# Designs tried in a protein design run: designed miniproteins, single chains, continued (4). Part 87

Each design is a single chain, and the fold is of that chain. pLDDT is the mean over its residues in the fold that is shown.

## One batch from the design tools (miniprotein)

Design m15012
Fold by ESMFold2-Fast:
Order: sequence, then C-alpha cells, then structure tokens
Structure m15012 (fold): chain A 100 residues (1-100)
Amino acid sequence: SAEEELQALSRETGERLKEIEEEAKKGMPVEEVVKKVKELFEWTLRRLREIQRRLGLPLATARTYAGVLAHEASEMLEKLYGKEVGEEVLRYMRELIERF
C-alpha cells in the first residue's frame, strides 16, 4: 500500500541521512556532505513520485513528507555548518518540492 511504502521510505531516508551526518562528523568535506544530502533528497522525490503514480499517494501527502525531510536535513546541516549552509540547502529542497 502507499502507506506501507511511505513508512519504508521514511526509514530508509532517515537511515541514509544519519549515515551522511556520521560521515560529516568524521571529517567529510562540507561540499561532499551537501552534495550527498541533495542527492538523497532528489532520490526521495523520485521515490515519492513513483509511489504517487503506482499507488495513488495524494500529492499533498507526498509534498508534506518531502517538506519534513527538507526541514530535518536543513537542521542537521545548520547544526554541523551553520545557518547559512542549512538555509541554502533548504531553499534548494523547497524549490524542488514546488516543482514536484
């Protein structure tokens, strides 16, 4: 079901985001961390679109989920690198959601 696929996606994106955070703490360059976060977010949007098309996931639900992930990712980046980096990536992610 769409709900089961969303829950599975939520677990996978959460785990991948935590892996990126741990790589960052181990000294991965900020540019690589930002790149990985953007790639994870783009991958997540593609998965949400697939769930929407195949299982009828409501567009509003998909956008809400993407918004939550965008906020979590931006807060992680702000904590690691400061507000400017967090806000830049949040802006990028929000623009992708608007085009979703």
Scores: mean pLDDT 89

Design m15013
Fold by ESMFold2-Fast:
Parts: sequence; C-alpha cells; structure tokens
Structure m15013 (fold): chain A 97 residues (1-97)
Amino acid sequence: LDLSTHAGALAAGLGGAFAHYSKEEGTPGRVSLEGGADAISMVVPGASRERALEAAREADRDGSGYLSPRELAEAVERVSGIPVTGADVTAGAKLFG
C-alpha cells in the first residue's frame, strides 16, 4: 500500500474505517450501508453523508444492505473520483484497522 499516492492514502483511511465499522456491527468482512456512508464521509473531504449514502446504495449490487470491500471502494470512487480497489481497502483494514 503506497501512502504517497492519493489512492493509497484514501485506501488506508477507508480500510481503517471499514475495519472499525465492521467490528462495531459484528459483520466481519462487511459494513452496513450506514457504516459505509460514515466511512466515506470520514475519508472524502467535503462529501455529505447523504451523497455518501446514495453512493453506498448504488454500490450495493446484491441489495443485501451491506458492502464488501470491493463495493465500498466503488462507492468511494463515485464520490471522490479517485480509483481504489477492494484489495486496497482490505490491505488498509489489515494495516490500519
């Protein structure tokens, strides 16, 4: 994980938030749409929680009400315009969660 890049820094913050919310919710490897929206709002400056929640709902492809690391990465890309992968989120969660 290269923290010197915008994508690397974003992935680190997002991974830490993902680990935090998945632990609080008792859902290992997943976060709720609300937890995902909170994570996005924390790591994307200027993003409203409403916009973050809309992006989270759009990324929830299976309609489960939960986001995988890949789906959360897609939601962040929609809000920030910065590409991140689910693997980057997982690496960030391991290092910073």
Scores: mean pLDDT 75

Design m15014
Fold by ESMFold2-Fast:
Structure m15014 (fold): chain A 86 residues (1-86)
Amino acid sequence: SLQRGEEEARRQSALRSAQGAVKEARRLAEEIKELNKEEGERIEELVKKAEELLKDPSKAFEALEEAHKTYEEAREALERLKEEAA
């Protein structure tokens, strides 16, 4: 019983972390859109895929992995576009 509670707590923690990463990726997508609309829209589609995984609690760890991947994609895209604009 205790072990099941710990597994559920880890799943809930993963969901919260994934939600945070998705929120930050969404913020980065808005900044990217200011520099390049098509690239910003691409990142927004990745955010939507991560949000779909977040709707299923059984996929919490998959959602976390996808959310982190989406955040890194957004960060890299923004850095590249800022360097190209400078």
Scores: mean pLDDT 84

Design m15015
Fold by ESMFold2-Fast:
Structure m15015 (fold): chain A 86 residues (1-86)
Amino acid sequence: SYIEKARKAFEAKDYDMAVLYLVTAVSEGKYEEAAKLAIEMAEKLRDTDPLAASRFYEVAALAYHQLGKKEKAEELMKLAQELRKK
């Protein structure tokens, strides 16, 4: 699955591919799984690679937007924007 491919890419520190696989999982309707995994990945990178973390929060925001959870999507997008300023 693209969720499993995203996990393996993240373990290899290939964050570009991990983001791509998560976006693909969202496009296939795996919103909740992709959102949860993207948040987990973002939290692991928040202090060491805030720019990469911001990209994962953006994927989670996209997934929650597709779920109709607009407030949660907005909170995650705000987190992504704040990380890009730090």
Scores: mean pLDDT 88

Design m15016
Fold by ESMFold2-Fast:
Structure m15016 (fold): chain A 64 residues (1-64)
Amino acid sequence: KEELKKRAEEIIERAKQLPNPTVAADVLNVAERALKALENGDYETAKRWIDIAERAVDAAEAAP
């Protein structure tokens, strides 16, 4: 779905703004897995990875 792709792209942009490069790399890796799942039509797997990446970036932004 377009919504999941948009969420993944937003997470990637947010990850680029994180001050900790290790955390940023981890979030980017999870977002990449989500995009791959979307390309394969596996929306359930994509949503799980997007949710994980979103929680990770939210936590990183809350505790810099």
Scores: mean pLDDT 78

Design m15017
Fold by ESMFold2-Fast:
Structure m15017 (fold): chain A 72 residues (1-72)
Amino acid sequence: VTEEEFEAEVLAALALIVSAIANLDIKRGINPEKSKQAKELADKAARIAVEERNLEEAQHYLDEGLKLLNEI
């Protein structure tokens, strides 16, 4: 596996963990609007990392999702 492929898979895995945390907050009724937005951003980051290998774009969406989760 290349370093780029490894970085993409790691970023995707981190994004999916963030998505899972956001989904748990949605199920618990914790700020459902922000939690839903955070999940959507994290899911988008994972897709971009795996499908497009655009690590900068994927990181941008992951950072936006993490920012929203931190505001909850």
Scores: mean pLDDT 83

Design m15018
Fold by ESMFold2-Fast:
Structure m15018 (fold): chain A 82 residues (1-82)
Amino acid sequence: MTREEALETFNKGVEAFNAGDLKEAIKLFEEAAKQFKELEDYSLAGVAEEVAKLLKAGKVEEAKELLKEYYKLRPEEVVEPK
């Protein structure tokens, strides 16, 4: 597994979130978090875990704000949340 593959999983999660498919988004963010942990990228793992946790709790607006903050830091790597 590469960092590029983990980012692809994370970005699929953002795309699912943008489409309103919250179940798929949660699954993809949990998968991305696991992948980033295996890569020892604890910053991205933490973001993915927290987004999944917020979505599971029904805190959709808080999850969106977290994704926006991360997008501002790394716009070349991450899909924009909508």
Scores: mean pLDDT 85

Design m15019
Fold by ESMFold2-Fast:
Structure m15019 (fold): chain A 70 residues (1-70)
Amino acid sequence: ELSPIEKEIVIGLIYISVSSIVLVAEKMGAPQEKIDKLRELEERARNAKTLDEAYKALDEAVKIFDEILS
């Protein structure tokens, strides 16, 4: 089980990961609709108060990114 400090660190790392996905998708010329959705998920990750909220944002962002790569 993660301590409160470790949870905050993990949430921060998840936010950085989602933000990185947005940047790469934009550089790849992904459709604007998908970029807009990724930016919404970046904002959700930034404002996440729990690990569950952060992981849900990351999972959805990864799924959208996989669609962009496919």
Scores: mean pLDDT 86

Design m15020
Fold by ESMFold2-Fast:
Structure m15020 (fold): chain A 71 residues (1-71)
Amino acid sequence: APSLLDVVKEYMKEKGKEKLTREEAIEALQKAGFSRGTAERIVATAERLGLAEDGEFTPEQLVAAAEAAGF
């Protein structure tokens, strides 16, 4: 199975973006196999840890948030 980092990077490539908005980050996490509720918790963890800049997320920030959330 592809890693979370690989899935998020592929989603960003499909969108033509270097960073993802909150909703795009949730969609990328759902493509990686997380439920919407779990994806929302991971994104909330990233926001709580200050990993989001200007409300946008890199693939590495989402992976760090998933690890911090216990995934």
Scores: mean pLDDT 82

Design m15021
Fold by ESMFold2-Fast:
Structure m15021 (fold): chain A 92 residues (1-92)
Amino acid sequence: SMAEARRLYDILRQAYEEDEEFRRLLEEAARRIEEELATNNLPKEEQVELVARTLREVAERLRELGLPEEVAEALERIAERMLEKMRKALEE
């Protein structure tokens, strides 16, 4: 659903603008992804899996830091949606 995607991104955008710790964690996650992609020349499927795994790791760290549960859940749901879209693209 496009409505679900917009809701998830709105939650994350607000957290990114309002929470310095969340912003820092996302920026560190982005750097880690870029470094792995530059080093290993991964297939497209493995690139999507790397991003999804990294988002889940950020979600777990947000819970440890006591950030709102809705932000952690939004990251996990985006990871699930990315993996589902990849799977469907490979089947079609």
Scores: mean pLDDT 83

Design m15022
Fold by ESMFold2-Fast:
Structure m15022 (fold): chain A 71 residues (1-71)
Amino acid sequence: SLTNIAMLQMQVEMIESAAKKAIEAGEDPAKIQALLQQERDFLLNLAKAQNLPDDVIQEMEDKMNEILEKV
């Protein structure tokens, strides 16, 4: 479970880095938001499927929502 938590947290960090790079490159904010929403839904479903603790799932959701607000 710790390995799965660490891997998903790394995925969130990679998504944040990619989103920041896309914003800096002047990509369409609506396209960035759509991709981030899709990535959020995918990660949350994966975390639930792996039976991660609810607190960890909530932290991932909150972090993804913070990234979305920056777009």
Scores: mean pLDDT 85

Design m15023
Fold by ESMFold2-Fast:
Structure m15023 (fold): chain A 86 residues (1-86)
Amino acid sequence: SRILLGEERSNITVTFDSSVSPLEAVALVREAAEAAGVSLTNIVVEVGENVVVRFTAIGSREQIQALVDLLRADPRVLDVEVEPAE
């Protein structure tokens, strides 16, 4: 993806409840991103006791905040960590 003027990048880590499969976790992240108007890149899925999805979100500050809020509102999401990217 290209960065345009006024776009932000954030590295986001989402930890899901143990009942959530890797495919469901990725689908939930993609659905939330589509609803928020956010582009996703560098999607990595880690499977342990919980499923963890790491990705870079690209969009306006408001769009990225909306994505994080949507993810935190889902009862299947245990934690959302956000760090600024480049």
Scores: mean pLDDT 85

Design m15024
Fold by ESMFold2-Fast:
Structure m15024 (fold): chain A 90 residues (1-90)
Amino acid sequence: KALEALENRDVDGLAELLREIAETQDPKLHLELLIAAWITGRPGLVEALSLAVYLVLNPDSDLREEILAQVEKIDPALAEATRRVLEEMK
């Protein structure tokens, strides 16, 4: 579940969720993931997750490396999960 993956900093679980968003583009799943991030109460996590979702929906972004660096400052597990999904899209 999204909340468990975020709370436990589960790289594999986060990668699976981001992969599903990239493949389905499901706005409900995206919104539920953001709500889960809000519920964790961790500062900056909603913003970091929004950036991670942006990258998996826009893998050829010119800002990819800069965005990943910002995500990593807030949540290294989320940054690693995002990198894995982006590498799979190669």
Scores: mean pLDDT 84

Design m15025
Fold by ESMFold2-Fast:
Structure m15025 (fold): chain A 66 residues (1-66)
Amino acid sequence: LTLDSVIVEHPEDPSLVGKTLREVLEEHPEITAVHLFPGESDDEGFALLVRETPEGLELSLVRVRK
């Protein structure tokens, strides 16, 4: 899994499904970190998106694939 991995499921914003993590980071500069968690295979897993807000950090866990 890399920044070129594609979002296949987003619980809060389905409009981001089909975009790469790189495209999302370019469109959303408030996302300050991405943590990749490989699944059972190298071609799927999860990405944790860390968004910085005045109230603190917001975390979104999204499903991704190659």
Scores: mean pLDDT 78

Design m15026
Fold by ESMFold2-Fast:
Structure m15026 (fold): chain A 90 residues (1-90)
Amino acid sequence: SKELLLRAIGLLLRAIGLLIEADRLLEKLEDEELKEKLEEAKKEVEEAMKEVLEAMKSGNEEELEKAIERLEEAIRRLEELLKEAKEKLA
């Protein structure tokens, strides 16, 4: 459906913004453990974005719904770690 495609596009744009923010914070972080966790969460978001893009190309709504759910989960994890990183840099 067009609704699912628009949701997917919105999440992809959000993910791009978060990845840019993550890169900026990684340049400033001295906490090696948090830095490693952020790098792993960034990779999970990138992988989930690829799954969403592939599902969009397939035209399969069930695959797209599953890919969206995975991207939402990856985004939540990255957002939590970004919040922790910002608190440590404040």
Scores: mean pLDDT 88

Design m15027
Fold by ESMFold2-Fast:
Structure m15027 (fold): chain A 90 residues (1-90)
Amino acid sequence: KEEVEKALEEAEKKVKEFEKLAEEVLPELSKENQERLKALVNEVRIQFENAKKAAEHLVSKGEYEEALEIIKALLKNIDEVKKEIEKIKE
């Protein structure tokens, strides 16, 4: 249970860091790349909300390992999307 709560906190922190990075990069981009970046930010936010709801549901059923797995997958996806921002910035 505590591990799930901690993992959700880390995921929320990474989403906020990602949003801040996107906001800093946004003014440097073309209009087309600005739309792409905004879409990536929205995608990450939706993935976080879905993962949080799924994890909370699994926790309510005592399935803590599955909840952690979902959050870990989300964290990995956020890291991959950050790499896409670096490529868009270049």
Scores: mean pLDDT 79

Design m15028
Fold by ESMFold2-Fast:
Structure m15028 (fold): chain A 91 residues (1-91)
Amino acid sequence: MALARYFETLLKGVGSDEIEEAEREADEELERLVKAGDREGILEDVRAALDVLEVSPELQEKVLEEIRNNELSAEEIMTLVFRAAAEQLKK
C-alpha cells in the first residue's frame, strides 16, 4: 500500500527526495483508486496507513466512515489521513 509506505518513510527520518518519491506514489495510487471507483481499495490503503501511524481503532473507524459515506477526492482523503497523522506524530 503506497500510502502506508509514505508514512513509514516519514517516520524513518529519511532524506527529502525519498519522502517526495513515496508521496508521489501514494498520490498516484489514491488518484487511480478514486478514478476507478475502487472504494474497497481506498479503504484498504487508508487503513494500512492509519495502522502504520498507530492511530486508535476508534479514530480509524471515524476516518474510514467519512471515506465510506462521501465521494472524496484523492486530495481530501490525503488531508484526512494527514490530520490523523499530525495528531499521532505530535505525541
Scores: mean pLDDT 77

Design m15029
Fold by ESMFold2-Fast:
Parts: sequence; structure tokens; C-alpha cells
Structure m15029 (fold): chain A 78 residues (1-78)
Amino acid sequence: SMAEKLKQILIDMANTLKLSEETKNDILNFFDQLVASGLSEEEILTQIKNYVEQVLNREKVPQELRDLVLAALDQMLA
């Protein structure tokens, strides 16, 4: 499913960026809550993109890497 593919992208992103286990779990828990809420796939992608951008900004991830991550998430909407 799209949800399974998106969850794998979030896991791979968090591991590649070496985010803490706490931050990784926060992202995955938020994603699981969105999936459980019955939102459309497009709404889930929009909400998770916004959340991830906030997390990456908080963690001081360089703009070039943030842009790459957001582009990968946008590819899921295509």
C-alpha cells in the first residue's frame, strides 16, 4: 500500500539523516495516527510533509538535505 511505502521512506530518511530514536519514533507515531484517522492519502502526505519539515528545521538539517527529503515525499503524490 502507499502507507507502507511512505512509512519505509520515513524510516530510511530518519536512518540516513541519523535522527535520534526519539525523533524517529515521534515521526512514525505521528504517521501511524494520520493513517488511523481515516484521512485520504493526499491529506496524509500533506500533513506528514509539514510535520517532517518542522522536525528537520528543529534538528538544524541543512536546506539542501531538507529539499531532497521533501522532494522524495512529493514523488509519492505523483
Scores: mean pLDDT 82

Design m15030
Fold by ESMFold2-Fast:
Structure m15030 (fold): chain A 77 residues (1-77)
Amino acid sequence: MYEQVDVKKAVAEEDGEITFTFENLEKGKYTVTAVVLKDGEVKRIETKTQEADGSVTFTVKAEKGDTVYVAVWKEKK
């Protein structure tokens, strides 16, 4: 079972990598899901699972004009 902890949004102003940092997290196992949108359509979905204590960092490759949403989920039990 997963609980959504936080969500961040960014719009890419140039081609390259966007780094998202989620802070003040309790110790546990987290899944990070990034959704990359172009012109309102889903272009790519990326996911990563990691153990964390305090923070999670996730880097997403984006092209200029892409909108990126990144959500962090905590695993329960």
Scores: mean pLDDT 79

Design m15031
Fold by ESMFold2-Fast:
Structure m15031 (fold): chain A 81 residues (1-81)
Amino acid sequence: SEADKLVEEAIEFLKKKGHTVLAEELKRDYERLKEIVKDPERIIKGVKQLINFYKRLVEKAEKEGKEIKTRQDLLDLLRES
């Protein structure tokens, strides 16, 4: 599906940049989204919102010179939001 394609591309992008933890969390959030939302168009919109959220996290981490190497690093970044 289009949603699967968008998520796969985003996960590969995050992995290529070394954001492995963000890639794993995005995959997990997408699995949860599919359990809650059954409408294909709403899934696509939700996926776009998730990808934008993760892009914002990457931008914040890079701007602050922080590497997200662990789940704890991700939680610390979110607490500062």
Scores: mean pLDDT 79

Design m15032
Fold by ESMFold2-Fast:
Structure m15032 (fold): chain A 84 residues (1-84)
Amino acid sequence: SVREIQEEFARRLEALRAEGEARGISREEFDRVALEAEERAIAEVAPEVQALTDPEAQRRAIEEAVRRIGEAVLEAVRAYIESQ
């Protein structure tokens, strides 16, 4: 479900926050990087989901979109931490 996917990514993101803090990255800076990555990923994925007319296809696309957005956020945050 979307909720289970979101909860998984929230846990993974919280683990990265701990790594960021160890490198001197503030929670504010971490959240800013995460938000920017999320907004970019949403902009890329939203048109694909919105083009669907079949409810079953749309439901599957939404779950995949949430996963793609979560992965993009984690990737961006990891890259940011590694650059510090």
Scores: mean pLDDT 84

Design m15033
Fold by ESMFold2-Fast:
Order: structure tokens, then sequence, then C-alpha cells
Structure m15033 (fold): chain A 67 residues (1-67)
């Protein structure tokens, strides 16, 4: 089931964000890594918007992308 698979992937990304923040990585660095990941996959991303996202907005963006 593609939807269940995408929901699981979104959950893993959200967990990675929390772990990276706990490890002292900046939110902007995490956002840059997500942008690079999506761009390498040929996904068009509003980089400026993503870089200015809060933790909550970034988690929501990931959920929406993988939904």
Amino acid sequence: NIKEENENIAELFIERIDKALEAGMSLKTIAKNIIEFLKERGVEVDEEKVLNMSKEELKKFIKEYFS
C-alpha cells in the first residue's frame, strides 16, 4: 500500500529531524539536507520557503510531501 509506505517514510523523516536537533544540528542545516535530497530526486522545491520553516512547519511539509 503506497499510502501506508509514504506515511511510514514521513514518520521516519520526522524522527530524524528530532534526533538531529537533539544532536545539536541546526534547523537550517536539516532543511538544507531535505532540499538537497529532494533536488537530487528531481523534485522542484521552493528552497527559500523551506529554509525559513519552523520545526513544526518542516514536519508538516514532510507529511504533506509523502501523503
Scores: mean pLDDT 75

Design m15034
Fold by ESMFold2-Fast:
Structure m15034 (fold): chain A 85 residues (1-85)
Amino acid sequence: MEEEIKKLLEKARELLRKAREALDAGDIFEAEILLSLAAMTLSVAKLILEKTESPKKEELEKELEELQEELDEEQRRVDEARAAA
């Protein structure tokens, strides 16, 4: 289960990186889709983590919280770009 959660967190990071690249390219629509996929991936990771008993649970929860904060920052950037249009 730790390995599965770790893979989901890595996938969320990749999606966030791609979303940032899309934002830098001015593709707000692509960025929104990628952020939605990242949010769903983090939600799945959170559900699995809540049901998991592991000595690394606190470490994984912290990593998940950090990724959620990054997602919220990029979502704010998308919202600002849309408001400017």
Scores: mean pLDDT 82

Design m15035
Fold by ESMFold2-Fast:
Structure m15035 (fold): chain A 65 residues (1-65)
Amino acid sequence: SAVEEALKEASKAETFDGAGEAIQELARSGKISEDEAREASGLILKAAETEKTGREAAEAALKTL
């Protein structure tokens, strides 16, 4: 899915800001929709409640899909 692809790109980032920028770039380039970008970002933010890095949050979000 597009959300899964966005989370995979976010997991390559070292920081939460980098993960968010990767998702925004996918939306800006038209590879995912704005709704899909919001869903992926929401999953990372939810995982950030328990994870310390953007990479760990993105990996945790991927596991919930």
Scores: mean pLDDT 77

Design m15036
Fold by ESMFold2-Fast:
Structure m15036 (fold): chain A 73 residues (1-73)
Amino acid sequence: SAMEEKTKKAAKDAKDAALKVPGVTDVKAFGDGKTVKVVIRAKSREAGDQAKEAAEKVAKEYGVPIEIAVIVD
């Protein structure tokens, strides 16, 4: 459906944006047709916060809800 494709595209773009942040080691993201869900792994809290902000910005641009978990190593 259009909503499933929209959340999948938003998830991909959110993952790509978060991965561009220095200190981010891994990002997993998926869209379920209602929400984008993202798990970010980062070397520091600062990198994790920047990646979270980047992913939230993408979700806002798409107009989709987002749920983000940040794991700092």
Scores: mean pLDDT 87

Design m15037
Fold by ESMFold2-Fast:
Structure m15037 (fold): chain A 73 residues (1-73)
Amino acid sequence: SIDEKVERFKKLVDEGIEYLENGDYEKAYQKFLEAENFIRDEIPESEWEEFEKKARKTIGKYLFYRAIALEKL
């Protein structure tokens, strides 16, 4: 379901943030890349509007912390 996809995406982003907080910038960036690849591979265009609405806060966190991880590399 779309809710399961939102939870999977959230888990990847949260794991990335945890690596970032621990100073493991390379693993953090890898997790954010996995999150990006998950969206590309698992969220078809027909599901995008519902996914984006439900995952909006997590997408914002992904963009913000990915930028921080990249700056630290």
Scores: mean pLDDT 88

Design m15038
Fold by ESMFold2-Fast:
Structure m15038 (fold): chain A 68 residues (1-68)
Amino acid sequence: KPLPEVTVEVEDAEGARQVADSAAAAGMKLHLIGVVPADDRERAEALRKAMEEAKARHPNITGELRVE
């Protein structure tokens, strides 16, 4: 049977890490949607890096960053 999949919106790097680790521990596929304000470049950069690290660490994680 395919693994359960969840989609989660995150707003910062810490949220992305916590959700990624929890999904991996539960044996779930995870799609991360990062949503940050366009005027907060440091937050967007930190979140993007955290999402890339999560995808590298866990084989069942995908994600996209939305800067709004």
Scores: mean pLDDT 79

Design m15039
Fold by ESMFold2-Fast:
Structure m15039 (fold): chain A 79 residues (1-79)
Amino acid sequence: MRVAEFVGEVGGRRARLTLTEEDGRVRAEGEAESQGAAGEALRAAREAGWVPDEGSIRVREAGPAHPGGDIELEPAAAP
């Protein structure tokens, strides 16, 4: 099992994602203050060779307002 943490920031909003690789499958979990920040953290992970499986991305919205739900992100583009 391998684990890595990635951080993204867009417009002063931050995201922190933990990616776990087990049996050749990668999942991403964490919190983001915006979808943009979450997207940047996932982009950094992908650039480092960490490509989450479709449907294995769970990001919770964090902010000063009422607690948000999970952020659903688009699957990785095909080559």
Scores: mean pLDDT 70

Design m15040
Fold by ESMFold2-Fast:
Structure m15040 (fold): chain A 67 residues (1-67)
Amino acid sequence: SMDKIVDELYQRIENAKTLEEIQEIIKEIKRRAEKGELTPTQYTGLMIIAIGREIDLRLEAERAAAA
């Protein structure tokens, strides 16, 4: 079901530890949306959360590089 796909993607976003992992999840969200497996609202919500996680991981990497 679409709800299970959304829950799975949300958990994958929360568990992403690297920029590579979050970028793969973003690609998956886009692919699922292109196949019609996500509603426009679900797609927008997942993309907002995923981009937020990508920003957090970029800031973490920059802080680690500056230390």
Scores: mean pLDDT 85

Design m15041
Fold by ESMFold2-Fast:
Structure m15041 (fold): chain A 94 residues (1-94)
Amino acid sequence: IGTVTIEGDKEVVEAAIELAVQAAEDAGAKVRTVSIQNGIGSVSLEAEKDIEFPTQTGERIIDGKRVKITVKLKFENGKLTVEVEVEELELPAA
């Protein structure tokens, strides 16, 4: 079992955890625990082998700004790692 923790703005963390869970399920890993509290999100995954998960991306509107969230997961030697990238997208002028 490997665990990753993501900390930040509540809406960003919620989106990143959703993307992480989707990546894990798409790769056939078992999701054991998901917890989101006060801008801290954690996911625990179980896999029988080392797995590079498919990169997941999603766009959200957070505090009136459009953001792109990219999540990359890797499970290696019982160790789960996560990379989360958040890009603020400028809305076109109305």
Scores: mean pLDDT 77

Design m15042
Fold by ESMFold2-Fast:
Structure m15042 (fold): chain A 76 residues (1-76)
Amino acid sequence: SVIAEIVERLYEENRELISEEDKPIVEKAVERAKRAPSVEQAALALGDAAANSPDPKTSETLREMASRLVREVRAL
């Protein structure tokens, strides 16, 4: 799906900004977002992971990924 392709690309582009400790939370959120039936649910999956990520940089990165995902999908 288009959502899955954008989510995967955003994760690859931001991989270095994700803390190793938060990686399991982020990878699970990315998998959920890729399988989400809507862009809103995909963004929610990333947003929920941001709220549950102890690392501030990882949390900020996930919120930015969610915002960019919504923007890119809605621009199609």
Scores: mean pLDDT 86

Design m15043
Fold by ESMFold2-Fast:
Structure m15043 (fold): chain A 68 residues (1-68)
Amino acid sequence: MLAEAEAFVRARAAELVADPSLVLPLLREMIERGFSAEAIAEALLRVLPSRATRAAMLEGVEGFREGL
């Protein structure tokens, strides 16, 4: 799952760097595809330049999922 999540984020990394607003549609699509919040958070931390902690990223992804 994590390797698939990383590949999914990596395919869109250039677009996300150019337009950070695309991160929310990406999160929605990953959740709809059945990726876990932990896999999404780790993929974002590994693929995208970020100063977020793992805890903060996981909390953000879980909060977004509950808001769907």
Scores: mean pLDDT 77

Design m15044
Fold by ESMFold2-Fast:
Structure m15044 (fold): chain A 86 residues (1-86)
Amino acid sequence: MPPNPGDLEAAVELVEEAVRAAEEGRLREGTIKVTAAGILAVSAQSPEAQRAVRYAGAGIDALEQGDREAAARHFERAREAARRAR
């Protein structure tokens, strides 16, 4: 329940790995990593990490729908939010 600093860094790293996996076409791996990042972002009580997870998930959803331009914009927002979370 109390925030753990290690959970924040792990959440940010998992978001960055999820975006990279998704951009490389590994959507299942990206989804698994975004899910794990979401749990850790909530545990870390970080609004920016939670925002990064939401954008990364939206980007993966856009790729599944074939919208690469929307995915790129979502992933850019995810990386920005992850950077602000640190």
Scores: mean pLDDT 85

Design m15045
Fold by ESMFold2-Fast:
Structure m15045 (fold): chain A 57 residues (1-57)
Amino acid sequence: GWEEAEALIRQGFFDLDTIGRLLGVEPSVLSEAFRARAAEIKTPQDIVDLVRETAER
């Protein structure tokens, strides 16, 4: 679930396939979100926020 995905991201593990499976989101959707918002991604928290927003949509 989300708690496990967040823990992995904070550990520096952000394999989109694994995160997508944990959240029920297609990895391609996460990849496109990362590409669109690449300029915002500077910290692990930015990755967590992006993944959460994408998964809630």
Scores: mean pLDDT 75

Design m15046
Fold by ESMFold2-Fast:
Structure m15046 (fold): chain A 66 residues (1-66)
Amino acid sequence: MIDKIVEIATAPFEELNAEVKAEIAKLDKEGADLESVLALTADALRRMGDILQAAIAEVQAQLAAE
């Protein structure tokens, strides 16, 4: 059961990583400036924080249900 919870919690990180890679490739193709890259990086870090908080909350909720 806990393995499934961890998998569900980590899946959003894999998805975010794929999205960030695709966006960087798009920015590179479009000749984006440093400002755009920094904005993407800041957004990605914020989203990672949200995913991490949600994952921690889910794991803690499952443990507390014991």
Scores: mean pLDDT 72

Design m15047
Fold by ESMFold2-Fast:
Formats: sequence, structure tokens, C-alpha cells
Structure m15047 (fold): chain A 118 residues (1-118)
Amino acid sequence: MEKDLQQVLQASISLGVLHLAIAVAKTVSKSEEDEEKAEKEMKEFIVSQTGKVVESLKKAKMPEIIIELFEKIRELIGQDIEKAVEVITEADRMLTDAIQNRDVDGLYARLRELNEKL
């Protein structure tokens, strides 16, 4: 139980960092003369960085349901970055609620439903 909550907290921190990175990248791309090129380069960079996060989570032996979530978010960043932000926000709420209520089983049920919708 204690280790599971620590893993959920680690996933929440990783989602928060990813959300901030996307927000910063979007702001920077809007300030560039060639916004379309900047947005494409930003998406490719964030996809690459999210891939490294997924590899780190796998090495840390994180639950498969959490790894699957991050892999699906990585795919969404390349295809629909606004939908990726929506999913990150929804997942972070689920993770935060699970930490507060110490309900890891309920979290994994909700994450499974979220992953199936993606």
C-alpha cells in the first residue's frame, strides 16, 4: 500500500511536469514568426521527452496501467495536443483524489476506463 501510493505520487509529479512543459512550449511557439513550424517542432520535442518519461517509469517498475496512460498521452501529443492536455488534467485529478483518499484500487479502475476511451 505505502509503495503503491508513492508510485501514484510519482506519476502525478510526472503529469504535472508534462502539463507545464506543454503550456510553456505553446506559449513559446505563439511568439515565433513561423508559428506552424514552431508548433510542429514543439510537438516532436514533447513526444520525444514523454517517451523518455515512459522509459523511466518502466525502469522504476511502475504499474502497467500508469505506463499505458503515459504511452497513450505521448501518442495524443503528436495527434491532438489539446486532447492530450484534457487527458493529463483528468488523470491528475484521479491521481490526486487517490492520494488524498488512499484509494489505489479505485484509481486503477478509473484509469482503465480512461485508457479504454483513448
Scores: mean pLDDT 80

